# Ledger of designs, part 49: designed miniproteins, single chains, continued (2)

Each design is a single chain, and the fold is of that chain. pLDDT is the mean over its residues in the fold that is shown.

## One batch from the design tools (miniprotein)

Design m5677
Fold by ESMFold2-Fast:
Structure m5677 (fold): chain A 70 residues (1-70)
Amino acid sequence: SAADLVGLSGRAMNDALSALKDKARAGGVAEAAIARLQRLAEEAKKYPAAQQFANDMADEVRKAMEEVLS
């Protein structure tokens, strides 16, 4: 949830999204969804705070989560 992002850095978000990408790949999720997670992870580390990243990239994060969890 958005509340879980309070106090996290963009680098911590990059680490979390990279871990999710690795689990998703191991689970057989489509490469297009894996590529979206990789792009989001790399974008997140440019942000000083994960909450700013989440606010700016809310739609892309939602789509990535829907693709991984389907």
Scores: mean pLDDT 75

Design m5678
Fold by ESMFold2-Fast:
Structure m5678 (fold): chain A 72 residues (1-72)
Amino acid sequence: ALSPEEKAKTLLGKEVTAKPSNIKGVVAGYKGDNVYIATDDMDGHVNNDGSLLPGTGILEVPIENIADVKEL
């Protein structure tokens, strides 16, 4: 079985649905057991190294709440 961090890494760049809110977005990063989701309805910021600035239109969601993974 994959660790939560390894699973989060495999989701980078994929479209996912966050439960229970059913918010859709693209996984732009991860930290520990959480993923960062960029949504079309929110302004997000990405640093030059590809890391995200949390709280700037990016959702931080536990990996266990991720469903409906779609490869882009």
Scores: mean pLDDT 67

Design m5679
Fold by ESMFold2-Fast:
Structure m5679 (fold): chain A 91 residues (1-91)
Amino acid sequence: SAARAAAALAELERIRAEVERIVREAEREGVLTEKLREKAEELLAAIEAARARLRADPDAPGGEVALLEAEVTAKLLSLRLEYEDLLREKE
């Protein structure tokens, strides 16, 4: 539904802001490695692809919308785990 797509777009914008925060924090901590940067860039590309899909079809089935959200969420988890691992290694 259009309402479901709108909610998903809002969540994607929230996740994008979190990616930007992680990258900024990683730079400040001196742990913005090539691997972390690549994971962030991959996630940002996935967010843009999901946003383009939802904007092109606001009435996309709820299951398809949920799958797009799940893929982005999985990539965010991967980014968070890499960042946490790098911070731990800095100890």
Scores: mean pLDDT 86

Design m5680
Fold by ESMFold2-Fast:
Structure m5680 (fold): chain A 60 residues (1-60)
Amino acid sequence: MSFLEQAKKKLEERIKNKDLVGALEVVQELLRRWSTLSPEEQKQARKLVEEVSDFILEHL
């Protein structure tokens, strides 16, 4: 699997389990690798970050 496919699966699993810390770890990994991502991959990663933002706001 590509890095983004793995990140998406991990994020979806952690959101489903309400694992806020785990979800934030996926976002940190995406941010660390951001400059190595293609523009298309960055667009996909941005959507994943938005999902985490929505999840956090739901639990605040």
Scores: mean pLDDT 77

Design m5681
Fold by ESMFold2-Fast:
Structure m5681 (fold): chain A 94 residues (1-94)
Amino acid sequence: SMEERKKVAEEVAFELILAAAAGSDETIKKILELLKSLPKEEQEKAKKELIEKATEFGKRMLAESRSLEELIEMQEKAGKELLEWVEKKKKEVE
């Protein structure tokens, strides 16, 4: 169905956006694990906020990075900040 295809496309887009921002498979896995541990109603809200934050980090990386090394450092920092945000969100919702 169109609804099923939309859901799959949204999940793929979410993971690709996280991969672009975080740069680290380990950090991405931790973010996804924490996100899945949230109540189901909070998961969708958290995903939307993560997409917005990851997109903002991506825009900054493109605007501010002067080298591949600097881009990698920015990705690692962005991934850490996204992980810390999800950890804080989990503490706020129980």
Scores: mean pLDDT 76

Design m5682
Fold by ESMFold2-Fast:
Structure m5682 (fold): chain A 80 residues (1-80)
Amino acid sequence: EEAAGRIASHIKDPRVANGVYTGYVLGAEEAARLWRESGSLSEREIEAIVRATEVARKHKDDPEKAAKEVEKIFKEAGLA
């Protein structure tokens, strides 16, 4: 939770920050399932958030690097 909050604080887009925080706290797979059931996000958006959450989890001790990698994932997906 603290690591998720630190990473999210470095992400400029609040929608991306909230998605990554939710995926980190609940787990990427569980968060993706809930988003698919709600229909609130496209499959492309869900896939980008899942990948971003995995990267954030890998770099939990370097929140600035995690945030930059997350932004890169969304930019490459055309969701920046």
Scores: mean pLDDT 73

Design m5683
Fold by ESMFold2-Fast:
Structure m5683 (fold): chain A 68 residues (1-68)
Amino acid sequence: LEQAAERYRALADTAREHASNLEKEIEKNKDLTPEEKQKLREQVESYRRGADLARDFADALREAIEKE
């Protein structure tokens, strides 16, 4: 359970890093079409949602472990 909580925390951090890096690439790449930018922004939002869920799950697991 401790390993699972740490894993989900790491996944949340990784997903946020991917979202941040992707957003920087969108800003940096002036050659992207509006359609390409929209698809990449949807991907950024997906990563951020995943990160928030993983963080909340990690926190819930950690809380359960601490009660034992």
Scores: mean pLDDT 78

Design m5684
Fold by ESMFold2-Fast:
Structure m5684 (fold): chain A 65 residues (1-65)
Amino acid sequence: DAEAAAGAREEATLDALSKETIKQAVENMLLAGLVSEEEYKKILEAIDKAKTGREKLQALFSILK
């Protein structure tokens, strides 16, 4: 019970934080000229396709090769 609830909260929190954190990071990277508008769009698309916060981070790192 408590373990299942804790796991669900952790996953939901990680997913929400990863989504918002990546959005902010990508906006800052675009502003700093570290990524092009094209790369920015690719990252946003990858985030939308990813289901878990960890998957979103993995997709981000994969695109920013």
Scores: mean pLDDT 67

Design m5685
Fold by ESMFold2-Fast:
Structure m5685 (fold): chain A 77 residues (1-77)
Amino acid sequence: MIYNKEAFELITEAAMHMIAGAVARRIGDLEEAIRHYEEAVRLAEKAIEAAETEADRAAAEALLEGARRAIEELRRE
């Protein structure tokens, strides 16, 4: 059994950028935080397109929503 490697790798990379964005936000580097969240959006959108299962799609959609929300909050700070 080979899992959907493309979707899994994109989801994983998007999640890593969400973590990096949160770290940057906590140390006050808002520009760096926004860049990481923008990359998470890009990767999550690609993961949605690559997703072959409902679980992968849901994970990618959650990452996309989280990243977009974080960008909106930071652009108001």
Scores: mean pLDDT 83

Design m5686
Fold by ESMFold2-Fast:
Structure m5686 (fold): chain A 77 residues (1-77)
Amino acid sequence: NAKLDTVIEKKLKEEGKAKTLADMSKEERAAYSAQHFVDARVAAGVDVATAKKDAQAALRALGYSDADIKAAMAKVK
């Protein structure tokens, strides 16, 4: 019930996607969380490097391991 997970689930519903957080693997959830967090921060005027650091901190707060975070962040554009 982390705030970021709630935002992602809401975004999936808004996009009309049938997939929820419960249907996502841990790795899929981490990558999707990181990408959407970065996209939202960049849209708000934050630079990509800072947005990526904030995304890493958010994933760590959600209980993701350093390995999971590294794999997720490698997929962030």
Scores: mean pLDDT 71

Design m5687
Fold by ESMFold2-Fast:
Structure m5687 (fold): chain A 65 residues (1-65)
Amino acid sequence: MKVTTEAAAMLLGVAASIEGILDVELKDGTLVLRKLDGDPERTERLIKEIEELAKKAGMKLEVID
């Protein structure tokens, strides 16, 4: 699926607002999330929200910790 630069920039901007819990990086059309917080319930919830946004934008999502 095609992703516009605008859609990718909006996703990155939204994710930056939760930077204290997740670190966000855009890498070759893949949105990479790094877990910073040790609370799995909170982290999973945020990841699911970002995953839905990434699907709408046609981006891959990777989660690391």
Scores: mean pLDDT 66

Design m5688
Fold by ESMFold2-Fast:
Structure m5688 (fold): chain A 85 residues (1-85)
Amino acid sequence: SREEKERLLLRILASDNDEARARAARELGQLLGVELPEELALAFGTLVQQHPEIARELLEAESGAELVAVVGRYDPALAARLATL
């Protein structure tokens, strides 16, 4: 749901450690039908912290394909890796 996505995105933004960010990123991925391996979950969480504006776009994402498209605007290499999942 949108509320769950918002909660997870806020958790990524507020987290000060890699494990907490990766866990929130994995849960967000699962809501969108994407199973993120630990390495990609960490990279995704770091991207969201580096670009807080991405969180607003991710709230509108309804699928893994849309998540990949949003990520691609900020980190094309990470988006390419996510697209292989």
Scores: mean pLDDT 84

Design m5689
Fold by ESMFold2-Fast:
Structure m5689 (fold): chain A 53 residues (1-53)
Amino acid sequence: SLEELTAYAQKKADELKAPESKIDLVVNLSLKYAKNEVQAKALIDDVLLGLSE
């Protein structure tokens, strides 16, 4: 769900010290392009990791 993916992205952004301002964008992109929850979380991980560098 949107709420579950948002909570996941918030926790991941905190762990990676990624910009929290990008969480909503990343979650919405994962919902649009990912085929399932595993892909959605992987997309969130990849984007937030890229933004932390």
Scores: mean pLDDT 79

Design m5690
Fold by ESMFold2-Fast:
Structure m5690 (fold): chain A 72 residues (1-72)
Amino acid sequence: TLSEEEFEAAERRVLAAYLELLDAGRLTPPDPRLSKEELLAAMEANLRVIVAERPELAADAAAVLKRMREKL
């Protein structure tokens, strides 16, 4: 389990990769009209793309996904 500081660092790394891949046209931002459950599914799909392009972020992406699921 990550500390809050370690989680914030992981979230920043994942966000940086997300923005880079979005700018590269590798990701599509979720439709803001989606339900919370559909938004989570879209973010899970985007995190899988991030891990495929940046396998070193696999643990960071898993931590972000776990936190998103816990807040639903």
Scores: mean pLDDT 79

Design m5691
Fold by ESMFold2-Fast:
Structure m5691 (fold): chain A 63 residues (1-63)
Amino acid sequence: EEEVRKELEEADRLIEKYKSNPEKYQELMKIYDELVKNIGEETARKAFYMILKDEEEKEKEKA
């Protein structure tokens, strides 16, 4: 549960980072909206946080 809280904080940090890149931010928000529409808000929230975590891992691999 403590790990879940830290994951949400990391997700928020990634969202803030992508706000500086409006094209990427819009793509991420579109994915989230599509998930909410198709699978509901609760499930979409979990799926979206997993997507943000994957994006962070990709950035770490670039270094």
Scores: mean pLDDT 70

Design m5692
Fold by ESMFold2-Fast:
Structure m5692 (fold): chain A 117 residues (1-117)
Amino acid sequence: KSFNDIKQKAIKLVDGQIDLLYELKEQTKDIPEIVGALSAHAERFNKIRDELKNATTAEQLIAEIDRLIEENREVSEQLEDFAEQHPQYKEILNQGIQSIAINSLMLKQLKQQVSEL
């Protein structure tokens, strides 16, 4: 696979993650703490997305994929905490955690593909 193909797939994965966070914000809009946290994560994903667009080397692309994986981990941990604090949203938040886990697996596969370039 080409560098550009992997880069475009990474951008699609971060776009999907931003969409997920937006959906979770709408579903939990009555809890300002959750909305605020998800908004902050969405801003960080947007910054990583911009850095992905500017990546011109395998090293830069790997660094941004690692940042996405780490941000996914932080979001997942916060969603676990929110699910414990707000049992009424536990099912929705757990579905979000599952989607994040799939996204992270795909990012790890892309990272391996970059390492083979």
Scores: mean pLDDT 91

Design m5693
Fold by ESMFold2-Fast:
Structure m5693 (fold): chain A 63 residues (1-63)
Amino acid sequence: HLSDSEGAGLAAAHELLKLAEEGASREELIQVGNRAVESARANGLDPEVVRAGVERGLREAGL
């Protein structure tokens, strides 16, 4: 059971890993991650929790 913010962060991490598997560039992955954090802020979620998920996804993608 995840909070909405934790769920958003996990979804962002999975999207980043999928895009990396599909051959997305480093620049594209960073932009997707930044947009996920911005979307969280705009939707009243905890942007720091979502950023943690993004950072995990980027690390797993080799960044």
Scores: mean pLDDT 83

Design m5694
Fold by ESMFold2-Fast:
Parts: C-alpha cells; structure tokens; sequence
Structure m5694 (fold): chain A 65 residues (1-65)
C-alpha cells in the first residue's frame, strides 16, 4: 500500500497525534487525501496551509506505526 492509501485509512483523531496537527488541520488533510483530485505523493500535503515538510515527515512516522 502507498503512504496515501494508509493515510486515507486513518481518522482525524489519529492524525491529531502528529505534532502540530490539530482537529481542523487533520480534517482538512483527510478531505484532501479522500478527494477525487489525484495526489501523486504525501509531499503534496504541503499545499494545505499550516503543513510544512516537518509535518509531512511526522505524518509518515505515524503511518510506520
């Protein structure tokens, strides 16, 4: 499975466990990854306001556990 597929299986509550991700940001991330708009990689999550490279790295670490 890709990192995007794993992220789609997470809840907003799971994403709030990531440092710097609150409830509203978690919900925005889930909308983006579940949208019909094709994302090529997790790195494209930086298009969301408040998501930087460190937030993407922390999300990837969440998906590894």
Amino acid sequence: MTSLELLQQKSAEDLTRVQGVGQKLAESLLVLVKDDYPLKSVAQLTQVQGVGPKTVESLLKLLEK
Scores: mean pLDDT 71

Design m5695
Fold by ESMFold2-Fast:
Structure m5695 (fold): chain A 82 residues (1-82)
Amino acid sequence: SAEIKKQLEEAKELAKKAAESTDDKEKEKYAKELAKVLGAEEDVAEAFGKAAVDESKLTPEAEKALKEALEEMRKKIAEVKK
């Protein structure tokens, strides 16, 4: 529960920084870190970061891996749900 709460807090902070950033490089950086916090592998996180600025960088493999990481997170949240 504490582990999941920390991951969600980090994800929330990174999502906020990505959304509030006016610089494309900062958006890419924070989006990449967000994907990593959600459990994406380094290569997938890198692709997602680039896709936050340039949609053409979102590969089918990266999209699938991110959906799987999100599903894993949802499963963990459901497990600790009151």
Scores: mean pLDDT 71

Design m5696
Fold by ESMFold2-Fast:
Structure m5696 (fold): chain A 66 residues (1-66)
Amino acid sequence: MSMEERMERVVEGLLRAIREKNEVVLRAGIADIRRHFSPEEQERVLERLRERGVSEETLEEIRAML
């Protein structure tokens, strides 16, 4: 799987977890990003989440977990 395909899957997974308020899945997705993505790739994930309408408050929470 390409890094771009992995990033797309992760963004969609995080969006689903946020919509469903599934904290366990959200934390697992954030841990996967922290382990496998560079700081630049982590920022791209956050930018994609912002573009998809995630609030700045939620983005701050995610950034704090990275």
Scores: mean pLDDT 81

Design m5697
Fold by ESMFold2-Fast:
Structure m5697 (fold): chain A 99 residues (1-99)
Amino acid sequence: EKEVTEYIAEKLLEDNVISEEKAEELKSLSFEEALLKAMLYLAGLDPTGKSLEELKEMMRKKLLEVNPETSEEEVEKIIEEFLKSVPEAVEKLKEELEK
């Protein structure tokens, strides 16, 4: 979990998506908060200073813009399932890239 958060922060820094200060902030956060902030940065949004609830709301709004036929409850479930599955996918990808 912590290694995955650090990997995400370093990757975004290397790709010039975020500054060094923002990368250090991500490394200090929970995995869920770091992942949500990373996804919002990649979507061109600024999640700086937002709580976990505000981050989820920003993501919900973005997903509803892309898929307006989806209910808010379904979007919430999609976010929760994604946050649970992505750590395993990122770890597997990291292992394959390092081999």
Scores: mean pLDDT 70

Design m5698
Fold by ESMFold2-Fast:
Structure m5698 (fold): chain A 75 residues (1-75)
Amino acid sequence: AEAAAGARGQAVVDLRNLPLSEEEKKFLEEALKKTSGDPGEVGLQIREILERFKDKPDVAKALALRLAFEYAKRG
């Protein structure tokens, strides 16, 4: 299992399964709405996520990864 490989006894965050708050999920939905298939908009939304959630780096990374996965899923 890809997600279960490598526990180092330190804080390792599984970004795929990181629990998101209602606000964080709503922000992801808004970002996805804005990125309707344009790779340029995806890059801008990733930067916005990293800047807005810079005090919560695990959340910022999880949101950016989920946005990228959703974009890749669209083709």
Scores: mean pLDDT 69

Design m5699
Fold by ESMFold2-Fast:
Structure m5699 (fold): chain A 73 residues (1-73)
Amino acid sequence: SAANLERMRALDEELSEKGAKLPELSREEQIALVEEAIETARRMASLADPELQALLDEFIARLEALLAELKAA
């Protein structure tokens, strides 16, 4: 739906803004920021309709992959 697209766009915009600060952060701070983003997205998914929940679950999987990369590097 258009409402779900607007919510995903707002989330993408907020993450893009936070992502612009990532190069200024230590690895430990980057890990903490990604973990916080995952928790926020999970909380949103628990309150979302099934369509938005599926989109957030895919988004969470991408953040978890990034978190694994940050911890491995």
Scores: mean pLDDT 77

Design m5700
Fold by ESMFold2-Fast:
Structure m5700 (fold): chain A 87 residues (1-87)
Amino acid sequence: SAQQQQLLEQVKQLVGQAILAAHAGDYQTAIQYLQQAIQLASQFPDKDAQKTAIDYLQKAIDAVQAGDLKSAVEYATKALLALTKAV
């Protein structure tokens, strides 16, 4: 639906902002954007995609906290892929 596409674009935007903040060394801001992405992901009606995306976004937060930007980007990308397949 149009509403699901809009939610997906908002999650993509927040994840993009998180990645930019993390690359700038602003890990706290990156985590805040990823937490906002989790809140929007929780609004997806596909419960399997929702659970998968939230799990990966939580793993991305853990990776940012560990300073592992490569894993953070990989997990965030997997979260977006899970939501994209559900739209």
Scores: mean pLDDT 90

Design m5701
Fold by ESMFold2-Fast:
Structure m5701 (fold): chain A 92 residues (1-92)
Amino acid sequence: LEEREEELARRGEEVAREDARLAHERREELLARLPEIEAEAERLAAEWLARGAPEELVELWREAALATARGAPEEEVARLARELARALARAA
């Protein structure tokens, strides 16, 4: 009886540890690729600015791309997406 309660508690802890480990591995993969993503984002932003794209739109896109690459919370990414959508509506 007690062994079953210990096994259920241990299994719950194992699942929590596995979730934390997977989140950590995913974060490490994103961080390893971050310099490449940052370089690409800056290069594309410079190209868009050179083509006459509005600076506000380019900066919002760059910030959203970098926030996503850094593993920012979904709420922060969603906020940047909403700001970009509003800027696009103003530019239309």
Scores: mean pLDDT 71

Design m5702
Fold by ESMFold2-Fast:
Structure m5702 (fold): chain A 63 residues (1-63)
Amino acid sequence: MKEIEEAQKWLEKAKKSLEEKNYDEAFRYAMKSARYAQGIPEAEEIFKEAADIIKKVFKVDRP
């Protein structure tokens, strides 16, 4: 399987989980997406979006 397709799939799941306020799932899916996108120049945009979701979740759940 192509890693870019996998990264995109996990990114879409992370976005949906974030919209549903499932922050734990959004974080896990975003981490998964970032892992698959990391090191692939053509997946740089996917990596950035995953990182943004991770930051957003941290700001909501951070005491």
Scores: mean pLDDT 78

Design m5703
Fold by ESMFold2-Fast:
Structure m5703 (fold): chain A 82 residues (1-82)
Amino acid sequence: GKTVVSITGLSEEEAEELAARAEAKGGKAFIVKGSKTEVTITGLSLEDALELAREAEARGGSAVVAENGKTVYESEGEDDVS
């Protein structure tokens, strides 16, 4: 299936680290830098995608994992908690 991980709420450095880990597992990562740093990762297995999502959450970020357009994991955004 098609597995997509969308991560927000991390610093640029943390986003780059997760992107590098995804690429090491054979995935592709795309980082958008603006008012918020967003990372989109594709090409991973569902298990690898869920592992990265949990790591992003542990760092204070928000992660959504979708497989074939269905959300299988979702965390809350940290961008409005201040």
Scores: mean pLDDT 76

Design m5704
Fold by ESMFold2-Fast:
Structure m5704 (fold): chain A 100 residues (1-100)
Amino acid sequence: HMLSLKEALERLVERVREMIEKYKDKDPEFAEGLRRIAEILEEALKSTDPETQLKLVEKALDEVNRLIEEAKKKGYDPETIADLEFLREELEQVLELLKK
């Protein structure tokens, strides 16, 4: 089930964009955090330098971890937290691909 790095990053961007649409009216601050993640992942997609891609994916993972803690603090439903944890897992898989 491991896609190419480019395909994996493209799917992650699509997932984050879907989450932005879901939250943009309900919680604009949370949606802003998601937009930051999408922008970081889009920069990783545009980069041809593996070291730059690695740093950007690490940065995106850090931002996802911050959003998970924010979601827990705000008492978001378990489904929302599960979606973020799934995004974190996919980012960790991309990070392992970049380390090879």
Scores: mean pLDDT 81

Design m5705
Fold by ESMFold2-Fast:
Structure m5705 (fold): chain A 97 residues (1-97)
Amino acid sequence: KVVELVVKAYFYAETEEEAEQKKQQIVDTLNKFAAESEAVASGVTKVEIRQVAPNLYEVTVTFLVSKDKIEEVAKAAQEALRKLGIVIKVETEVVEE
């Protein structure tokens, strides 16, 4: 009845410092979203960042969501990140424990 929602956000950065700053903006945005949503059972539980191409980074953020509200929460998270203006692509994945 509670599952992991994995959000992957892709962004450009020219330096490690810029990548860390943008990662923090993404994480802060999702933590704020999680705190304001009753459908989200936890704040951000896991954050991973990796460089997938020159100047292109992927940040993966995980949080727990009520299974019955996954689609609603995933769409809202994607919209929040798109409005941030630094993210070029968002993907979501559901993982059962």
Scores: mean pLDDT 81

Design m5706
Fold by ESMFold2-Fast:
Structure m5706 (fold): chain A 97 residues (1-97)
Amino acid sequence: LREEAEELIRRAEELIKEAEKEGDKLAVYLAQQAIELARRALEEEDPERARRLLERARELLRIAEEVRRAHKEGNILREIGLTLRGIGLVLDLELSE
């Protein structure tokens, strides 16, 4: 779990650097949310809750990568739709506490 979370944080930080150069603010936002969930997973004492947080962080990073691809393609509608999906994952986690 710790090594997986730390690797996810490193990947998300690299995505942020690349997305910032491309002006992709939505991919940056989602990758930042993935980092926050991974950090929360590292601090979580309950192994089941830690795994759920890490799973959501991985899904958010995957969505951020797809948002970045949509941005490069100029597909604004897909980029917005994917971003809303990512926000929904964060909101669902907060509501499911």
Scores: mean pLDDT 80

Design m5707
Fold by ESMFold2-Fast:
Structure m5707 (fold): chain A 92 residues (1-92)
Amino acid sequence: KVEEAQKLAEIAKTTTDEKKLEEILPKLIEYLKDDLPAVRVNAALGLANIAKKTTDEKLLEKIIPPLEEALKDDLGGVRKNAKEGLELIKEK
């Protein structure tokens, strides 16, 4: 799980294919609600990476609610990644 979440966050950071961002998004949203804090941290990082790369309004609309929920997470690392993602969206 943790390695899978890390891999998805890396794909979100490195890919130039917008379709790949759309493909990984549902799994990142799923992992954001995982019982393991390390999985949630990497999922939030992955969503923040998508927020940085995409200008697609449909994709942004799908990541905003999960990131807003992640602001309430008990782990500071998850909250930090969620906040950074939302700030990147506001700059667009």
Scores: mean pLDDT 80

Design m5708
Fold by ESMFold2-Fast:
Structure m5708 (fold): chain A 85 residues (1-85)
Amino acid sequence: SLEEKKEELKRLADSSFATMLKNAKDAIEKGYITLEQALAMLNFGAETQKDYIRKIIDDPEVAEEMEKYLDQKLAEVKAELEKYS
C-alpha cells in the first residue's frame, strides 16, 4: 500500500541520516573533513533522496509529505552535528 511504502521510505531515511551523522562525527574527529564539508555532504544527501522520492512517488501530496520529513531529519542531524563545532 501507499502507507506501507511511506513507512518504508521513512525508515530508510531515518537509517540513512543516522549513518551519515555517525560517519560525519567520526570523520570530523579524525580530521578527515571540516564541519562545513560535513554539512554540505548532508545537504547533498538530502537533495539526492528528494530526487529519488520525486521519481518513485506520483502522488504530489505524498511526495510533499516525504520531502518535509527529509527536511525535518536534515535539520535534526545538522543541529546535532553543529554541537561539535
Scores: mean pLDDT 84

Design m5709
Fold by ESMFold2-Fast:
Structure m5709 (fold): chain A 99 residues (1-99)
Amino acid sequence: DLVARIEALLRAGDWEGAAALLLEAGVITPEEAEELVAAGREAEARGPEYLELFRRRLVAEVRQKLAGEASSPEREALAAELREMRRRIEELERERAAA
C-alpha cells in the first residue's frame, strides 16, 4: 500500500524518502518533490500540532490523487478533509503571526 508507506516515512521525518517514493509512483513532479521536502522541514520548525496537520493533509492529498477523477463519496470526504486541514493550518499560521 503506497499510502501506508508514505505515512510511515512521514511519521519517521523522512521527507526525502517520502518525496522520492511519490515521484517514483508518478504522484508528484520533481519540482513538487523539492517543495515537499522544504515544506516538511518548515512544518517541523512550526511545532508538533502544525506538523501533524501537515502530514495528515499530505496523506489525504495522496489518497485523493490516487482515487482518480471519478466522483465518489470517498473523494468528496477527502476534499472536505483537505479543506478543513488547510483552514486549520492557516489559523495556526495566523495565531503564530499575531503572537
Scores: mean pLDDT 73

Design m5710
Fold by ESMFold2-Fast:
Structure m5710 (fold): chain A 100 residues (1-100)
Amino acid sequence: SMEKKKKEIKEKLKELLEKVAKLLELKEEEVKKYIEEIEKLDDETIEEIEEAIENPAAFKKKNNLTTDPSLNYEEIVERLLKAYELKKEGKEEEARELMK
């Protein structure tokens, strides 16, 4: 079920955001902003995030990420969330640079 997958992916993203926020010492206001953006993710973005979570190596290859060690699941999700925010603000070039 797409609805079940969508809910599960959003919950996983929130859990990863909490871990990343703790690791990077993000301010509460930044965390809240990312949570609100996770709730607003469209189906296409959810599918891209699911691909990144389930197959990080294939996602990295598809998006031309040029790191020799495999990006871990948390790094990929953080990059996706930042790129999504930049796209929403109309900063497509900055979003593309972040995904390289």
Scores: mean pLDDT 64

Design m5711
Fold by ESMFold2-Fast:
Structure m5711 (fold): chain A 95 residues (1-95)
Amino acid sequence: SANDELITLAVRATSILTQMRLNPAQTVANAQQLDQIFDQMIAISTDPQVRTLLSQARQIVQNILDNPDMPDAVRNQQITDISILINQVVDIIVS
């Protein structure tokens, strides 16, 4: 189902966020992969709330890509904010 695919992509997105925290030097490459995953998730999602949360998450990813030299504390906060949005998406899908 579309929900099963969304859960699989959400798990992959969470793994990439962990890599972004552990490997700051790979942040841009990981953020590009994360943007592609969110694009796929938005394309298959029909729930307006899920689409809104994913669009917000994607906007944060774009901010990271536009500001690659941001301070570590700011980057880590952005990663945390994306993680919260992904968790909210998963909560809706598994409800």
Scores: mean pLDDT 89

